# Designed miniproteins, single chains, continued (3): the designs that were tried, part 70

Each design is a single chain, and the fold is of that chain. pLDDT is the mean over its residues in the fold that is shown.

## One batch from the design tools (miniprotein)

Design m10416
Fold by ESMFold2-Fast:
Structure m10416 (fold): chain A 89 residues (1-89)
Amino acid sequence: SELSDEEVLKLIEKELDELVKRGLLTEEQKKIIYNLIKELLESGKMTNVEATGLAQALIAVIQGLEMHNPGPKMQEMLEKAKKLLKELE
């Protein structure tokens, strides 16, 4: 099933909101991450699949979870997520 850009953004916002509720992310950091992903998706610089992958990678890094044997594309998303979070300090 193919998700629309709007549906992908709603799922990402919900996941980021849960991280804020758990005290793992600030409201400011959530807003910056959400707006960045939205801009990349709306500009066509990122696909729905890539946006979802980046969101999953961000959630994993923020929670301190190690992903079991991530594939090459997920490894790239994990590195992008780590870099983004470091820049948001």
Scores: mean pLDDT 77

Design m10417
Fold by ESMFold2-Fast:
Structure m10417 (fold): chain A 123 residues (1-123)
Amino acid sequence: SLLERLREALDAYRAAREEYWKTGDVSKYIEAFEAYLKAEIEAFGEETVLEILVHLSSLVGPNGLVGGDKPDPVLTLEIIKALIKAGEVEKAKEIFEKMKKVVGDNEGLKEKIEEIEKLLKEA
């Protein structure tokens, strides 16, 4: 069922994120997050998911990351992307500049960071 697929995708995302906290390797974490995001969009629709991501921006800490000492940079990058799509470009830019100081040196995030930089230049 759709609910079972959503639950399985969430559990895989959580497991891959925990592995990321232990190893710093983001490849499985990005893959699992993208599968989870796709499942959420299939369940609730793209507009509803974007609204949820915009609301989750309230959970971003002073370092520009969700999760504090257990950071979720992939979710944070998706929140930034949602803020740009919602027209909240200045808020997106502020969060992005803060988070890059913490995780900008992670080579596995380079492609996603470059995607956000391109979106901010085109905004």
Scores: mean pLDDT 87

Design m10418
Fold by ESMFold2-Fast:
Structure m10418 (fold): chain A 100 residues (1-100)
Amino acid sequence: SLEERLEEILRLFGEAVRLLVEALKEKGVPEDEILELERRIMRHVLLGLHHLSRGDLEAALAHFEEAARLMLEQAKHASPEVKARVEELVRRMLELVEAA
């Protein structure tokens, strides 16, 4: 169902953001920079979910792709293990969006 798909997208997003936040904290990135990044990613994910719930797939995909871009850019600076996991979570999220 659409509701189950939206819930799974949010779950995958939450896992990816949690991994990135922890990686950035371990690198000593300032807390205000981490909060600003999380806010920007969250804004795009929430807008994507909103558009997807309304059947606006093109608008939803644009927002999810921007959230993915922000997450993947930060993942380049994480450990190889964290990078691979974030890439996998983002890939699964985008597949669920496109299946809607």
Scores: mean pLDDT 86

Design m10419
Fold by ESMFold2-Fast:
Structure m10419 (fold): chain A 64 residues (1-64)
Amino acid sequence: SEVERLAMELAVAAAEGDEARVRELMAQLGPHLLDYAESLLAYLRKEKREDLAAVLREYVAGLQ
């Protein structure tokens, strides 16, 4: 699925430290980001990317 592909690309971009690409992919996922929010947050915390975890939380709050 396109949504699953975008979510996987976001995980890869986050692992590589590409913050601009992470923000772009969050925007492309739009409301669909809510379906992946918990798993992506857990992944970012496991990867020690608390900066991106904070960005994800802020973006998700804006979608609610």
Scores: mean pLDDT 77

Design m10420
Fold by ESMFold2-Fast:
Structure m10420 (fold): chain A 100 residues (1-100)
Amino acid sequence: SIDEKIAEIKAEAIRLARALVARGASAEDVAEAVVTYIYTRTLDLFPDLPEEVRKELVARLNEIADEAVAAARGRSPEEVLAILEEMIARMAEEVRKALS
């Protein structure tokens, strides 16, 4: 059940990232939208997460986003999308750790 919910969050985040990139959004704008989506959806599905866990999760998601945005600089659109999809995979793992 938890694994299925995390897999769905990951799949939807990838769909969101692909749609935004197709519309010409910057890596920074895509990363911000993905962080907001993953964090908000995690809280919707797991409303009983303690405040300390919520603070740690959003900090880690933002750290991963910053690393991905830095890595995307000067890259081709295809390489940027691959970097953003790897960012989403790392974010999904942080959600799993927060729920453990």
Scores: mean pLDDT 90

Design m10421
Fold by ESMFold2-Fast:
Structure m10421 (fold): chain A 86 residues (1-86)
Amino acid sequence: MTKDAIEAEEYARELLLKYSEGIKTTDFIKALDEVIKEEFGLTTGIPPDSFMAYTHAVHRLGYIIMEKGKETAEKVVEKAAERARK
């Protein structure tokens, strides 16, 4: 893995932690998958409550950070957090 990919995944974990307050992990991951699918056409096909769901969420956010930038990734996580709270 390149240094940029490692830094992107670490930033993805930081974003998930930053916006996770008061949200159940399963609800947050479900909302995140929905937002990513709607905005980028990407989906894991992995249930939000599976052991792999969090890891795949980090990988997809890392991809978005590398391809679209940190600001775009943060807006995606923020939208997912808002959706999960509703």
Scores: mean pLDDT 76

Design m10422
Fold by ESMFold2-Fast:
Structure m10422 (fold): chain A 82 residues (1-82)
Amino acid sequence: DKKKIQEIKLENLEKSTEELLEKYKDDELKQKFINAMKKKMEELIKNNASSDELVDTSSTMLETYNTLLKNKDYESLAKLFK
């Protein structure tokens, strides 16, 4: 059942997000990133994205976040968080 698989993916995303937000409670920038990633993952799951698409998208977002943070490109980080 495709609907049941989507429900499991959304439940796992919610739990993972809550755990990450607690882990990074003192890192406001990381929390903004985590919330932006959650929103993107929710949209993809609702559109029946495959597990591979979810992994690829999350990996690309994390790589982009890490690159922008390393370069102190806070303007581009603000756009990523929208």
Scores: mean pLDDT 83

Design m10423
Fold by ESMFold2-Fast:
Structure m10423 (fold): chain A 71 residues (1-71)
Amino acid sequence: IAELIERMAAADLAEFEELWREAVRRSLEEGVSLSDAEAEALRREHAEAFARVEAKLAELRARREAARAAA
């Protein structure tokens, strides 16, 4: 999961969208569960990557909302 987060942080928006869909599908199939300690360690160790992923998610959400409003 850490590798996927770092890869998503480095990806452009189009590649990020594909990687995010893959991550969601994989999470649903594998039932990925992290303890609070594991989740905290990941966020601390990969804080910049998480910040970039959050920014990309916000941009994708904004684009989808704009498309919905235009319909």
Scores: mean pLDDT 70

Design m10424
Fold by ESMFold2-Fast:
Structure m10424 (fold): chain A 88 residues (1-88)
Amino acid sequence: MEELNKLLQKIEEELQKRRDELRSRAGAVATEMARHAQRADILEQKAKEASKKNPELAKKYQQEIDRHRAEMDRAGAELDALVAEMEA
């Protein structure tokens, strides 16, 4: 019985360590996703202001917005996968 309890305790400690590592990774990915979202919002405002004065600049801002949104989608998928792994 004591050997089984020691094994279960080691498994629980290893699982907790794995969860802490996954949480740290999820936090980093969530932070990166938030950064891309914030940058997209700033660029949308700049694109709106530029649209009448410089359409070429507005188009470049829109391309950068699209890139940041694509990175957010990728980060979101990675975050979902990490959360699923943590719940497994």
Scores: mean pLDDT 82

Design m10425
Fold by ESMFold2-Fast:
Order: structure tokens, then sequence, then C-alpha cells
Structure m10425 (fold): chain A 79 residues (1-79)
């Protein structure tokens, strides 16, 4: 379901944030690119239509997780 996809996406984004934070600085740019590609693919598993069927609470949680991931990626794993 869309709800299950949303929860899986949130979990993956939270894991990705922790991986970035715990990655050694020397390989963080390289690892950040890999993680960003994985997260981009995961985001594409939820269509715009499926996202709109989610509760406002779930929509907000997904958007929050995405924003936090993007912020961490920019701060920790700049190209």
Amino acid sequence: SAEEKAEELIAKLEEAIEKLKNTPEEIREEKGKEIAEEMDAALKTISAEEFLTLSKEQQDRVLEAVAKFQKTLKEKALP
C-alpha cells in the first residue's frame, strides 16, 4: 500500500542520515553519491497520486524525512 511504501521510505531516509553521519570524512563524498542515488530510486517508488492518498500526518513525516536527509547530504557529503 501507499502507507507501507511511505513508512519504508521514512525508515530508509533515517538510515541514510545515520550512515552519512557515521561515514569517515575521506569517503563521505563518494558514499554520499551512492546513498543519494539509492534514495532517489526509493522516492520514485511512491507516485504523486499515491502520496496524495496518504494522511496529512504521513505526508508531513515523509517531507520532513526528505528535508532532513537533503540537509544532512549537503552538510556532510558535498560533491
Scores: mean pLDDT 81

Design m10426
Fold by ESMFold2-Fast:
Structure m10426 (fold): chain A 66 residues (1-66)
Amino acid sequence: SAAVALGRQYLADIHRLGVEAFAKKIGRDPEYVREVYEKAAEALGKAKSLAEVDAILAEMAAALTK
């Protein structure tokens, strides 16, 4: 889905740029981006299926686009 693809792009950008630089790129508060990223990273570490990974990525994308 578009949301999952966007979440994957956001995760890749955060890993490449870091939270602060990524937040500046998308015009969002770095602390908010950090909170969303940390929540997603924790959930990804606990994920037991590809469907759970996709759901987490879509949720992260939704949080960072609104």
Scores: mean pLDDT 87

Design m10427
Fold by ESMFold2-Fast:
Structure m10427 (fold): chain A 81 residues (1-81)
Amino acid sequence: SLEEELEKLSKEAEGLYARALAALDRGDRQAVAAEIAGLEKVREELEKLKEKAKDNPELQEKIERMIRSLDAFIAELRARA
């Protein structure tokens, strides 16, 4: 289901963000950049999922909120990298 796809993307984003934070802690700029690229791919997948959910406004709002959170994570990582 679309809800299951959203859950999967959420877990993937959490993992990427955690790995990016660990890479920042060790000063591994290349690893941080790689994890940011991963987060950007998840963002693209969320935009596609939002288009698939066009007939479900509640799900679209949840996806948009997740995209907003993801954008904040990416901005934070870029600022620290």
Scores: mean pLDDT 88

Design m10428
Fold by ESMFold2-Fast:
Structure m10428 (fold): chain A 103 residues (1-103)
Amino acid sequence: MEEKRQKADEILDETIKKIKEVYEKDPNNFEKIARLIAEGATKLEEVLKDMPVEEAKEYLDRFRERVIATLEELGVTPEQLEKIRRLLDSLAADALDRIEKAK
């Protein structure tokens, strides 16, 4: 369990780092940022599937909050931020449904 928590934290940190690096190189490459978010969520789900549902939900909520906070800090437009909020909500709902069905 502790190893899975560490891996989840590493996936969160790596996803945020990659988002910042892509934005610094090309702020207009929002499609790449969206792909990195989806890839990070997929990697996170693979770790979370073996955790209790409540703990998995907490990590998905934390992922959402950290991604949104990072994009707000970087100064993405409200329209872009809204698109990412919808993407994150969809990814979290799908991940939780799969995790719950696996129990």
Scores: mean pLDDT 82

Design m10429
Fold by ESMFold2-Fast:
Structure m10429 (fold): chain A 90 residues (1-90)
Amino acid sequence: TEEELIKKLEKEVEEVLKKIAESDEEEARKLRLEMYYKAGKEAAKLLGPLTAEQREAVAKALAEAKRENKTELLEEMEAYLRGIEEAEKE
């Protein structure tokens, strides 16, 4: 069920956040980006690949993040998309 999938993702995120809290800033950044990458892979495997409409919405969000110089958000979104792309190749 969706509830079971959400619970599993919440637990995995909580475990990663625990490790981030114990790490220095550079390691925390790497762990955060790895978390988003894995989340993208898992989402694509469970929900299927992005639709054309979803890809367009994501492209617009990336363009806005870049325009507003939201570097952290941009890096997170790019990691998530890389995860989705990797899952689609499998």
Scores: mean pLDDT 75

Design m10430
Fold by ESMFold2-Fast:
Structure m10430 (fold): chain A 83 residues (1-83)
Amino acid sequence: GNERMNIMATILNKASEKIRRIKEEPEKADEILESAAKELENVGYHKLSQRLREALSLDVSSKIERFAAVAEQLAMEEAASLE
């Protein structure tokens, strides 16, 4: 129902805001990715956290692509956990 769509929208909207910040301030990309990776690790998404950390060695465009992919995967996993 509505709960699944709401959680997906919340995750994707937050990710879009972070991606916008990376585009505006590329020098903060590593800080944003590391912060998001720590948040994912703290809530048990260890594999998604590792995928973000692996992106720290990539260019800014690749960091944005990886961040978007991880956010989409998180949204799908959270939606699946709702039933």
Scores: mean pLDDT 83

Design m10431
Fold by ESMFold2-Fast:
Structure m10431 (fold): chain A 65 residues (1-65)
Amino acid sequence: MEKQEEAKRKIEELFKKAGAEATVRIEGNTIEVYAKIEDKKHAEALAEAQQYAAELGVVLQAYEV
């Protein structure tokens, strides 16, 4: 539980810092990210989020909207 909540918070911060619109949800053992990728910085934030989730051992599923 704590790892997923930490991942959600960190991922939300990454997208907010990049100026991207993103919704982050916890679905069981998975973090779902619904992000609007309009800029290189947004794509970089998504890549950082994927890397962070992998390092934390949390499954991340990303959907572009």
Scores: mean pLDDT 80

Design m10432
Fold by ESMFold2-Fast:
Parts: sequence; C-alpha cells; structure tokens
Structure m10432 (fold): chain A 87 residues (1-87)
Amino acid sequence: SVPVIVAKSKSEQLLIQLALEIQRLQAEARAAGLPQDEIARLAVRLMLERARKAGAPEEVLREIEELIRAGRYEEATQLALEAIREK
C-alpha cells in the first residue's frame, strides 16, 4: 500500500514531501548522536538541494549556501522555502 498525500497544488506537494524528508533526516541524525547545530545544518542542506531541483536561480542557491556557511540557518531556511514555492 502506497500512502496518499493530499495536496492542493504542486508547490504544496513538494513542501509536504520536503517536510517528511526533514522529519526522517532529523530522526536519523538524532539516533546517530549528532549535536543539534549539526542536525540543523543537515536539514538546511536538504532544503538547498530541494530548491536546486525546483529550478531556483543560481544566484539564489549561492545566497542560501553563503547563509549556511555563516551559520544563519533560519534565514537560509526561509530563502530555500521561498524558492521552492516559486514552482
């Protein structure tokens, strides 16, 4: 049996899928004993990868990467989610 995900738009479907992937990544990272800052970094890296696959411009992807390197994970998260929502 395949789980059915109900979504109103393609963007919402991508965001639901991303949320499930982040939840799994966080659970696996905690089980592996990673510190909270490293878990946050991994989650934002996953969001960057999803923004890239969603067709975000190279300039936006570069800005997200720079925010990650600066430890500005909340800002990197917001920018990546906005890029994914642009379809």
Scores: mean pLDDT 76

Design m10433
Fold by ESMFold2-Fast:
Structure m10433 (fold): chain A 75 residues (1-75)
Amino acid sequence: MEKRKVTALETINEGEAGKVSVDGKEATGVLSPGPAGTRLFVGGEGASGVYRLDTTASSLAAGETVTGELLAEDA
């Protein structure tokens, strides 16, 4: 499974859209907490996809870095 580094570029709360960096590529992500952990839905060139984050947190603080496991990408 592909793992990518996800860094929040601003504070992102549950259900909010915010800027993220995925392996150094800037994109916009929306956090969706769930019973299997927090997911990040990413739109943006070269970073689009759904990631399962290695955190159960419902929010990311600006500058926070987590590992995202790519579950689905735009074909």
Scores: mean pLDDT 74

Design m10434
Fold by ESMFold2-Fast:
Structure m10434 (fold): chain A 56 residues (1-56)
Amino acid sequence: ESLSDLIARAKAGDAAAREELLKRELPVAQSLAERFGLQNPEQLAQFFVELDLEYG
């Protein structure tokens, strides 16, 4: 499943799609947190999900 398909489904109210989107964003958030010395990768992943739902 593509990221944009998951975003579209999550915007339509699919809770399973939102959960899958969070799972996909978590590894990205962890990599960025490690690279830039940021703490709380879970909060960063939540931010990415919110950003995807608002602007993706």
Scores: mean pLDDT 78

Design m10435
Fold by ESMFold2-Fast:
Structure m10435 (fold): chain A 93 residues (1-93)
Amino acid sequence: SSQSLLELVKTNLEKLVSGRYYELTTLLKTPEVEALQQTKVYLKNLISDLKRPDLSVETEVARALEIAGLLSLPQAPMTPELQSIVDELESLL
């Protein structure tokens, strides 16, 4: 049924959000140039996803949870460019 499919989608989105929080947390704990570049790509992809007009409510909620998790993590390494990206993400909430 459509209802069962929706529940499956929600469960998978929750797992995706949890996995991405773990990945981002790991990257931010290792202050390397390479980790910084990967973090920038991750954040830019989140901004692009949030700006898509065809996003479902479930996807929007999952992305909001990723942003909330990101903003609560220790900010290291944080460059002016990363801070600007974080500020833009916060403005989309």
Scores: mean pLDDT 52

Design m10436
Fold by ESMFold2-Fast:
Formats: structure tokens, C-alpha cells, sequence
Structure m10436 (fold): chain A 113 residues (1-113)
């Protein structure tokens, strides 16, 4: 069902699937419900479990919280990048626009790693 599909997509993103990371970021931006589900899963009771009780589930919850934080950072980077690109182009500085796009892509790639 949707929860199983979401978990599968999240696991792929945690394994470094760039397309899965972008898809989750897009879905979270479009759906507050999906962002809430990721937050609740990461910060639910599973996150409070010790490695002695369920090490795999506790580890997954920590990784999901990190992914959620990265998705929020990606949204903020995109927002600021769009504003900077608008200002650069309004001032006829296409050379700066190219550098801004390159730096934004590099920053997002670094955060995904």
C-alpha cells in the first residue's frame, strides 16, 4: 500500500538513488501529509528504541530523519537560488546566473552525499 511504497522509495533514496531523493523532495513540497508521515516515522516510538531492542528499525528512523532534514534544506536552496537567478538576470548578469546554478547543484549534491 502507500506506506510500503513510501518506505521503498525512502530506502532507495537512503541508498543514494538520486532520482528517489528528488522524487521525495518534490512529493514533500507538494504534500504536507507526506512530509508529516516522514516526520512521524522518523520521530515516532521507533526513534526512541535502543539498538538492543530493534537495531535495524532504530537505524532506519535516524536515517529517515536525516533525509527529511535534507529535503527541507533542498527546498530552501531552490527558493534562494530562484531569487538570486531572478536578480542576476534582471541586471543582465547571465555569467553570474550560470555560476549560481552550478554552485546550487554542487551544494545539493554535497548534502545528498
Amino acid sequence: KREEELRELVERALEGDEEAVEELSRLAAESKELARLLFEFALGKAYEETKALDPELAELAVRLRRLYAEMELHKEIDRQTEEMLRLARENGREDWAEQIEELAAALKAKLAA
Scores: mean pLDDT 60

Design m10437
Fold by ESMFold2-Fast:
Structure m10437 (fold): chain A 60 residues (1-60)
Amino acid sequence: SDVERAAEQARRMAEAGEGAAAATAGWHSGKLNGNPEGARAAQRAGLAGDAEAAREHALR
């Protein structure tokens, strides 16, 4: 799904150290999933370089 693809993108960008790109992908995934709280959490995790947390929150 588009949500899963965006969440996986957030994970990969965070692993690569691309915090801004990871944050953007995580936010976008959370918005697609209709969860603004999850979107903010994924954004913060992406900025922090926490790949697993970025993916998990983006999928919520």
Scores: mean pLDDT 75

Design m10438
Fold by ESMFold2-Fast:
Structure m10438 (fold): chain A 107 residues (1-107)
Amino acid sequence: SKADELLEKGRKALEEGNYEEAIKYFDQAIKIDPNNLRAWYLRIKAKEKLGLPLTKEDAENLLRIGESYLMLGLYDEAIKYFELALKYDPENERAKQLLETAKRLKS
C-alpha cells in the first residue's frame, strides 16, 4: 500500500540519519493510516534523535506501543514507553496499571 511505501521510505531515512526527512514520510503514513503504530513509534524515535518535544497524541501512542512490547514479552521496553507516556499524561490510570503489570512480569 501507499502507507507501507511511505513507512519504508521513512525507516530508510531514519537509518541514514535523515531525521527530518523521516518525520515527513511518517507524517504522510500516519495521515493515511492513523492506527499505524509502527509509523508512530518510528516518528517518536526520530523526534527523540532531534530533541523535539513529545505531544499528548505522542503520549497516547506511546501507551499503545508499550502495550505491543508487553504482548511480545519485552518488559524493559514496555516499562520505558509506559513511563514516558506517564510523563506527558500523569493521570492515565491505564498506563499506571500497565506499568505495574510490566514490572511484575519482569520480576
Scores: mean pLDDT 86

Design m10439
Fold by ESMFold2-Fast:
Structure m10439 (fold): chain A 73 residues (1-73)
Amino acid sequence: DLKAKLAELQKQYREAVAAGDLARARAIANEANELLKRANSEQYLISKEIGDKLREIGDRIDEALAKGELPPS
């Protein structure tokens, strides 16, 4: 489960930063980056289409938000 693994790594990263352990934080960030690269390779066909779609939608939401058409939260 990529989502669960990324959530765990993000938690560990925040802990390392809070502790001032920059070496550990860097190692965790590198691990997360490698995991994302492998996930993209494994799911190339589906991931590419979904990624492009999500980015397009995100851009449209950001434009609407900047124009004050959507509440910030």
Scores: mean pLDDT 61

Design m10440
Fold by ESMFold2-Fast:
Structure m10440 (fold): chain A 71 residues (1-71)
Amino acid sequence: SMAEIEADIAALSSPDSAAYARERLRLVEEAGYDESKQEELDIEAAERILPAAKDPEHKAVLQAKIEKAKE
């Protein structure tokens, strides 16, 4: 669920969780994403921060949550 994805991302290191929150806001404010489509925003933001995540364990968690959300 989206709440599980948000909880897992929030549990990541501060830089990774901050990057996720910032990208989510950027998608709405600068890229024109609809803020009412929270699930789409959460998936897009997670996918965009995934390559920049530094801890392999955090990358694995993010990837698993993105895949689960797409099902």
Scores: mean pLDDT 65

Design m10441
Fold by ESMFold2-Fast:
Structure m10441 (fold): chain A 99 residues (1-99)
Amino acid sequence: SEKLKKTFELLSKNLAEVEKEFPKFAERLEEELARYKEKYNMSDYVVLAVRSALLGYYAELVVDEGLSEEEAWERVKEFLERFVKNVLAKLQEHEKKLL
C-alpha cells in the first residue's frame, strides 16, 4: 500500500530502532520469515525486503493506529500469508506460460 511505502521509507534508516522497541515482534517475524523462505524458496533479497516492510508496517499499526502488539502481529501474519499466496500464484502462472 502507499501508506506502507511511506512508512518503509521513513523507517528504512531506523529499522534497528524498531527491532529494539519491539524485540518480541522482531523475533517472531524472523522465525516466520525463515519458515516461508524454506517452504517457498525465497531469495535473501526478497526476505530482506519483506522483513523491512513488515517492521515498518508493525510500527505504524502499534504507534500510529494504536493497535495492541498482538492485534498488530495478527495483521502482519495475514499480510505475509496473502503476500506469499500472491507471489506463489504469480510464479505458477509464469511457469504455466513457459510450459
Scores: mean pLDDT 74

Design m10442
Fold by ESMFold2-Fast:
Structure m10442 (fold): chain A 90 residues (1-90)
Amino acid sequence: SLSREQLELIIRESEAELEKVPEVYSDPELTENVRLQLELARLMAQAALEGIASFDELLAEFKARMEAAGGDKAKLVEAARAFIEELKAR
């Protein structure tokens, strides 16, 4: 399990990297994928910090959703976006 300090670090680093994404990546598809990954890390760490669920439980849930998408790139992006919206609603 991650400590409070580790969760706070994930949030800070994810937010800092999200601000840099438009400057580092010129490919719109790569930019979107990196942005989704950083947003997921930030929201999962925030939910864990708030005691809504553990970071490990959220990672397991995300992994299950990605496996259910069956390796289809568009479905993987859709599953990631759906999980982001669900985390925001929690």
Scores: mean pLDDT 79

Design m10443
Fold by ESMFold2-Fast:
Structure m10443 (fold): chain A 63 residues (1-63)
Amino acid sequence: MKREELYEWLKEQVGEEAAENILRGLDFLGVKEEEYPLVKERLDKMIENARADTAEVRAARAA
């Protein structure tokens, strides 16, 4: 997986600013391009969990 492919996917999921911050973090940690499929899988799980938590918080505040 190419860095640009990961960036476009992240931008779609979390927005441009968050995608840039995540990629800077990966660059800082020295994550290699061959590791990006594993990184994408883990980030997808984290994004799903964050979306679920955010929906729960919104529901609690509305009640």
Scores: mean pLDDT 74

Design m10444
Fold by ESMFold2-Fast:
Structure m10444 (fold): chain A 88 residues (1-88)
Amino acid sequence: MEEDIETARRVAERAAETALSEDPLEAEQGIAFLRALIAIAKTHFSEEERREVLRYVLEQLRYVAENSPHPAVAAEAAALAAEIEAEL
């Protein structure tokens, strides 16, 4: 459903914003939220909806990997992005 995809996109955006936080604990929570959303997309959505949500999450993870002030968070975002690319 288009509404569910739009909700997933908003959740991904908020999680990415959290992952870009100057506070390392808050940034780690943002990455945890993105990881949780990936798991939900794999189990809850239809094949086409899953691909659309995962592609959007991939864009957010790439952005976090490039812009996070925390090297550990950036590295984890890059690893998650590579994992999604392998499944698309």
Scores: mean pLDDT 83

Design m10445
Fold by ESMFold2-Fast:
Structure m10445 (fold): chain A 64 residues (1-64)
Amino acid sequence: EADVLLEILDLLDPDGDGRLTPAQRAALASFGIEPSGVLDAATAEALARLSLEQRRALVAALRA
């Protein structure tokens, strides 16, 4: 789906405060993304570089 990236961003930071939980950081690390503990521009760029299949898998992991 075209909006999968926006769904990931909403799941990671629904309050817009830019902070990530330990569980969210672990999920990102499983896809090769090393977050600084906040949803910064580098983390957003890494998410945008994931394939559509990887983005869907990350959504499933974040919803678990």
Scores: mean pLDDT 72

Design m10446
Fold by ESMFold2-Fast:
Structure m10446 (fold): chain A 68 residues (1-68)
Amino acid sequence: SEQDEIIAEVEKRAAELKARYPELATLIDARKAEIIAMIKAGASREQVEAGLEALEALVEDAARRRAA
């Protein structure tokens, strides 16, 4: 189904972020769960993409702050 494909994409992108920033795994998993819940609640593809972009930006910002 389209829902299953979108969930698989979200899980893949979250796994890639955790591989890059393993210290942020808990944060990434929490945000991934929120995005998956949105998909199950009928969120649009645009809302899901916005959520993934926000997650990536949040993780990159958190990683920069930890490096400083």
Scores: mean pLDDT 84

Design m10447
Fold by ESMFold2-Fast:
Structure m10447 (fold): chain A 82 residues (1-82)
Amino acid sequence: DTLEMIKKGIEEALKNNSLENLEELLGDLASVYSDEVVKLIAEAIVKSSASNEDKIRLLKAIASKASEETKKYIEELIKEIE
């Protein structure tokens, strides 16, 4: 399950990185990967063990460098966890 693999990656990154470093990494990833992969990463963040505040912060970092379509998708995810 690709989503579960990505979720495990997010959980490990949260343990081993500052939130600021993870924001940079995820933003850069959003600029180079396909919309499909970026949406899976956003879903994995929503399903992670992170706080809602941290989830929103990471989702905003991805949205800032994502395509317009993916940005709108992420904005809807943020509304659901607010």
Scores: mean pLDDT 82

Design m10448
Fold by ESMFold2-Fast:
Structure m10448 (fold): chain A 99 residues (1-99)
Amino acid sequence: SMEIIKLVKEFLELALKSSDEEIVRAVGIALEEVGLDDMLGTYVGMFKGNTKYAKSAKELIEKIEREVGPEEFAKILVATFGRETTLKFLRLAVEELKK
């Protein structure tokens, strides 16, 4: 949905402005299409579209979005799932935006 795209962009902007260098670097890598394919591996597949995992990640992002604004949304993702899982969600969202 357009709302998810908007929140993903706002979340990426907030993450890039973070004082946490690891998150900033990880988000930078996720924005590079080549790094996205390598790091997602078999979870998303090469050219076969969305896995059940990708769908669940998008649904979770959408649910959190409905309860809070973009800044609090970013905070909740990092606090709940940690850096690595949040990065995976961002990569899945970037892949969806390519479609």
Scores: mean pLDDT 49

Design m10449
Fold by ESMFold2-Fast:
Structure m10449 (fold): chain A 71 residues (1-71)
Amino acid sequence: MEIVSEVITMKEDTTLGEVVAEFVKKNPKTVEVTVYDSHTGQLLTGSPEELQKNKTPIPKGSTVAINGFVE
């Protein structure tokens, strides 16, 4: 396993689940994700499948930090 980290500034209004889905698209062997949403201060850890269901709004201009555990 390796840890892949990404920091993204949102260019459009989105959801936490959509941000996780894009990360998994780039890193298809991701087994666990930690996401920090700077707008809400929320930190979530879970499987990609569970976090992709999260509909928490992330407005344009927000910064999101993602760490994925990749096989």
Scores: mean pLDDT 84

Design m10450
Fold by ESMFold2-Fast:
Structure m10450 (fold): chain A 67 residues (1-67)
Amino acid sequence: VDELLNQLSLQIQQAGQAASDPEKAQQYLEKAEQLAKQLEEADPEAGKVARTAVAFAQRTLDALQAA
């Protein structure tokens, strides 16, 4: 669980660093979403937190692209 959460955090961080490249940033968020699903299957409570973090990162990326 902790390892999956750490991998998820890394993918979100990579998406943030790649914010100037929307295609690359989206690829990192897609990987984070896959990890969030795996985490939800292993630990539903941790999965809820992970999905919230991914959703927030996606909304932030969408807002930056819309600006």
Scores: mean pLDDT 77

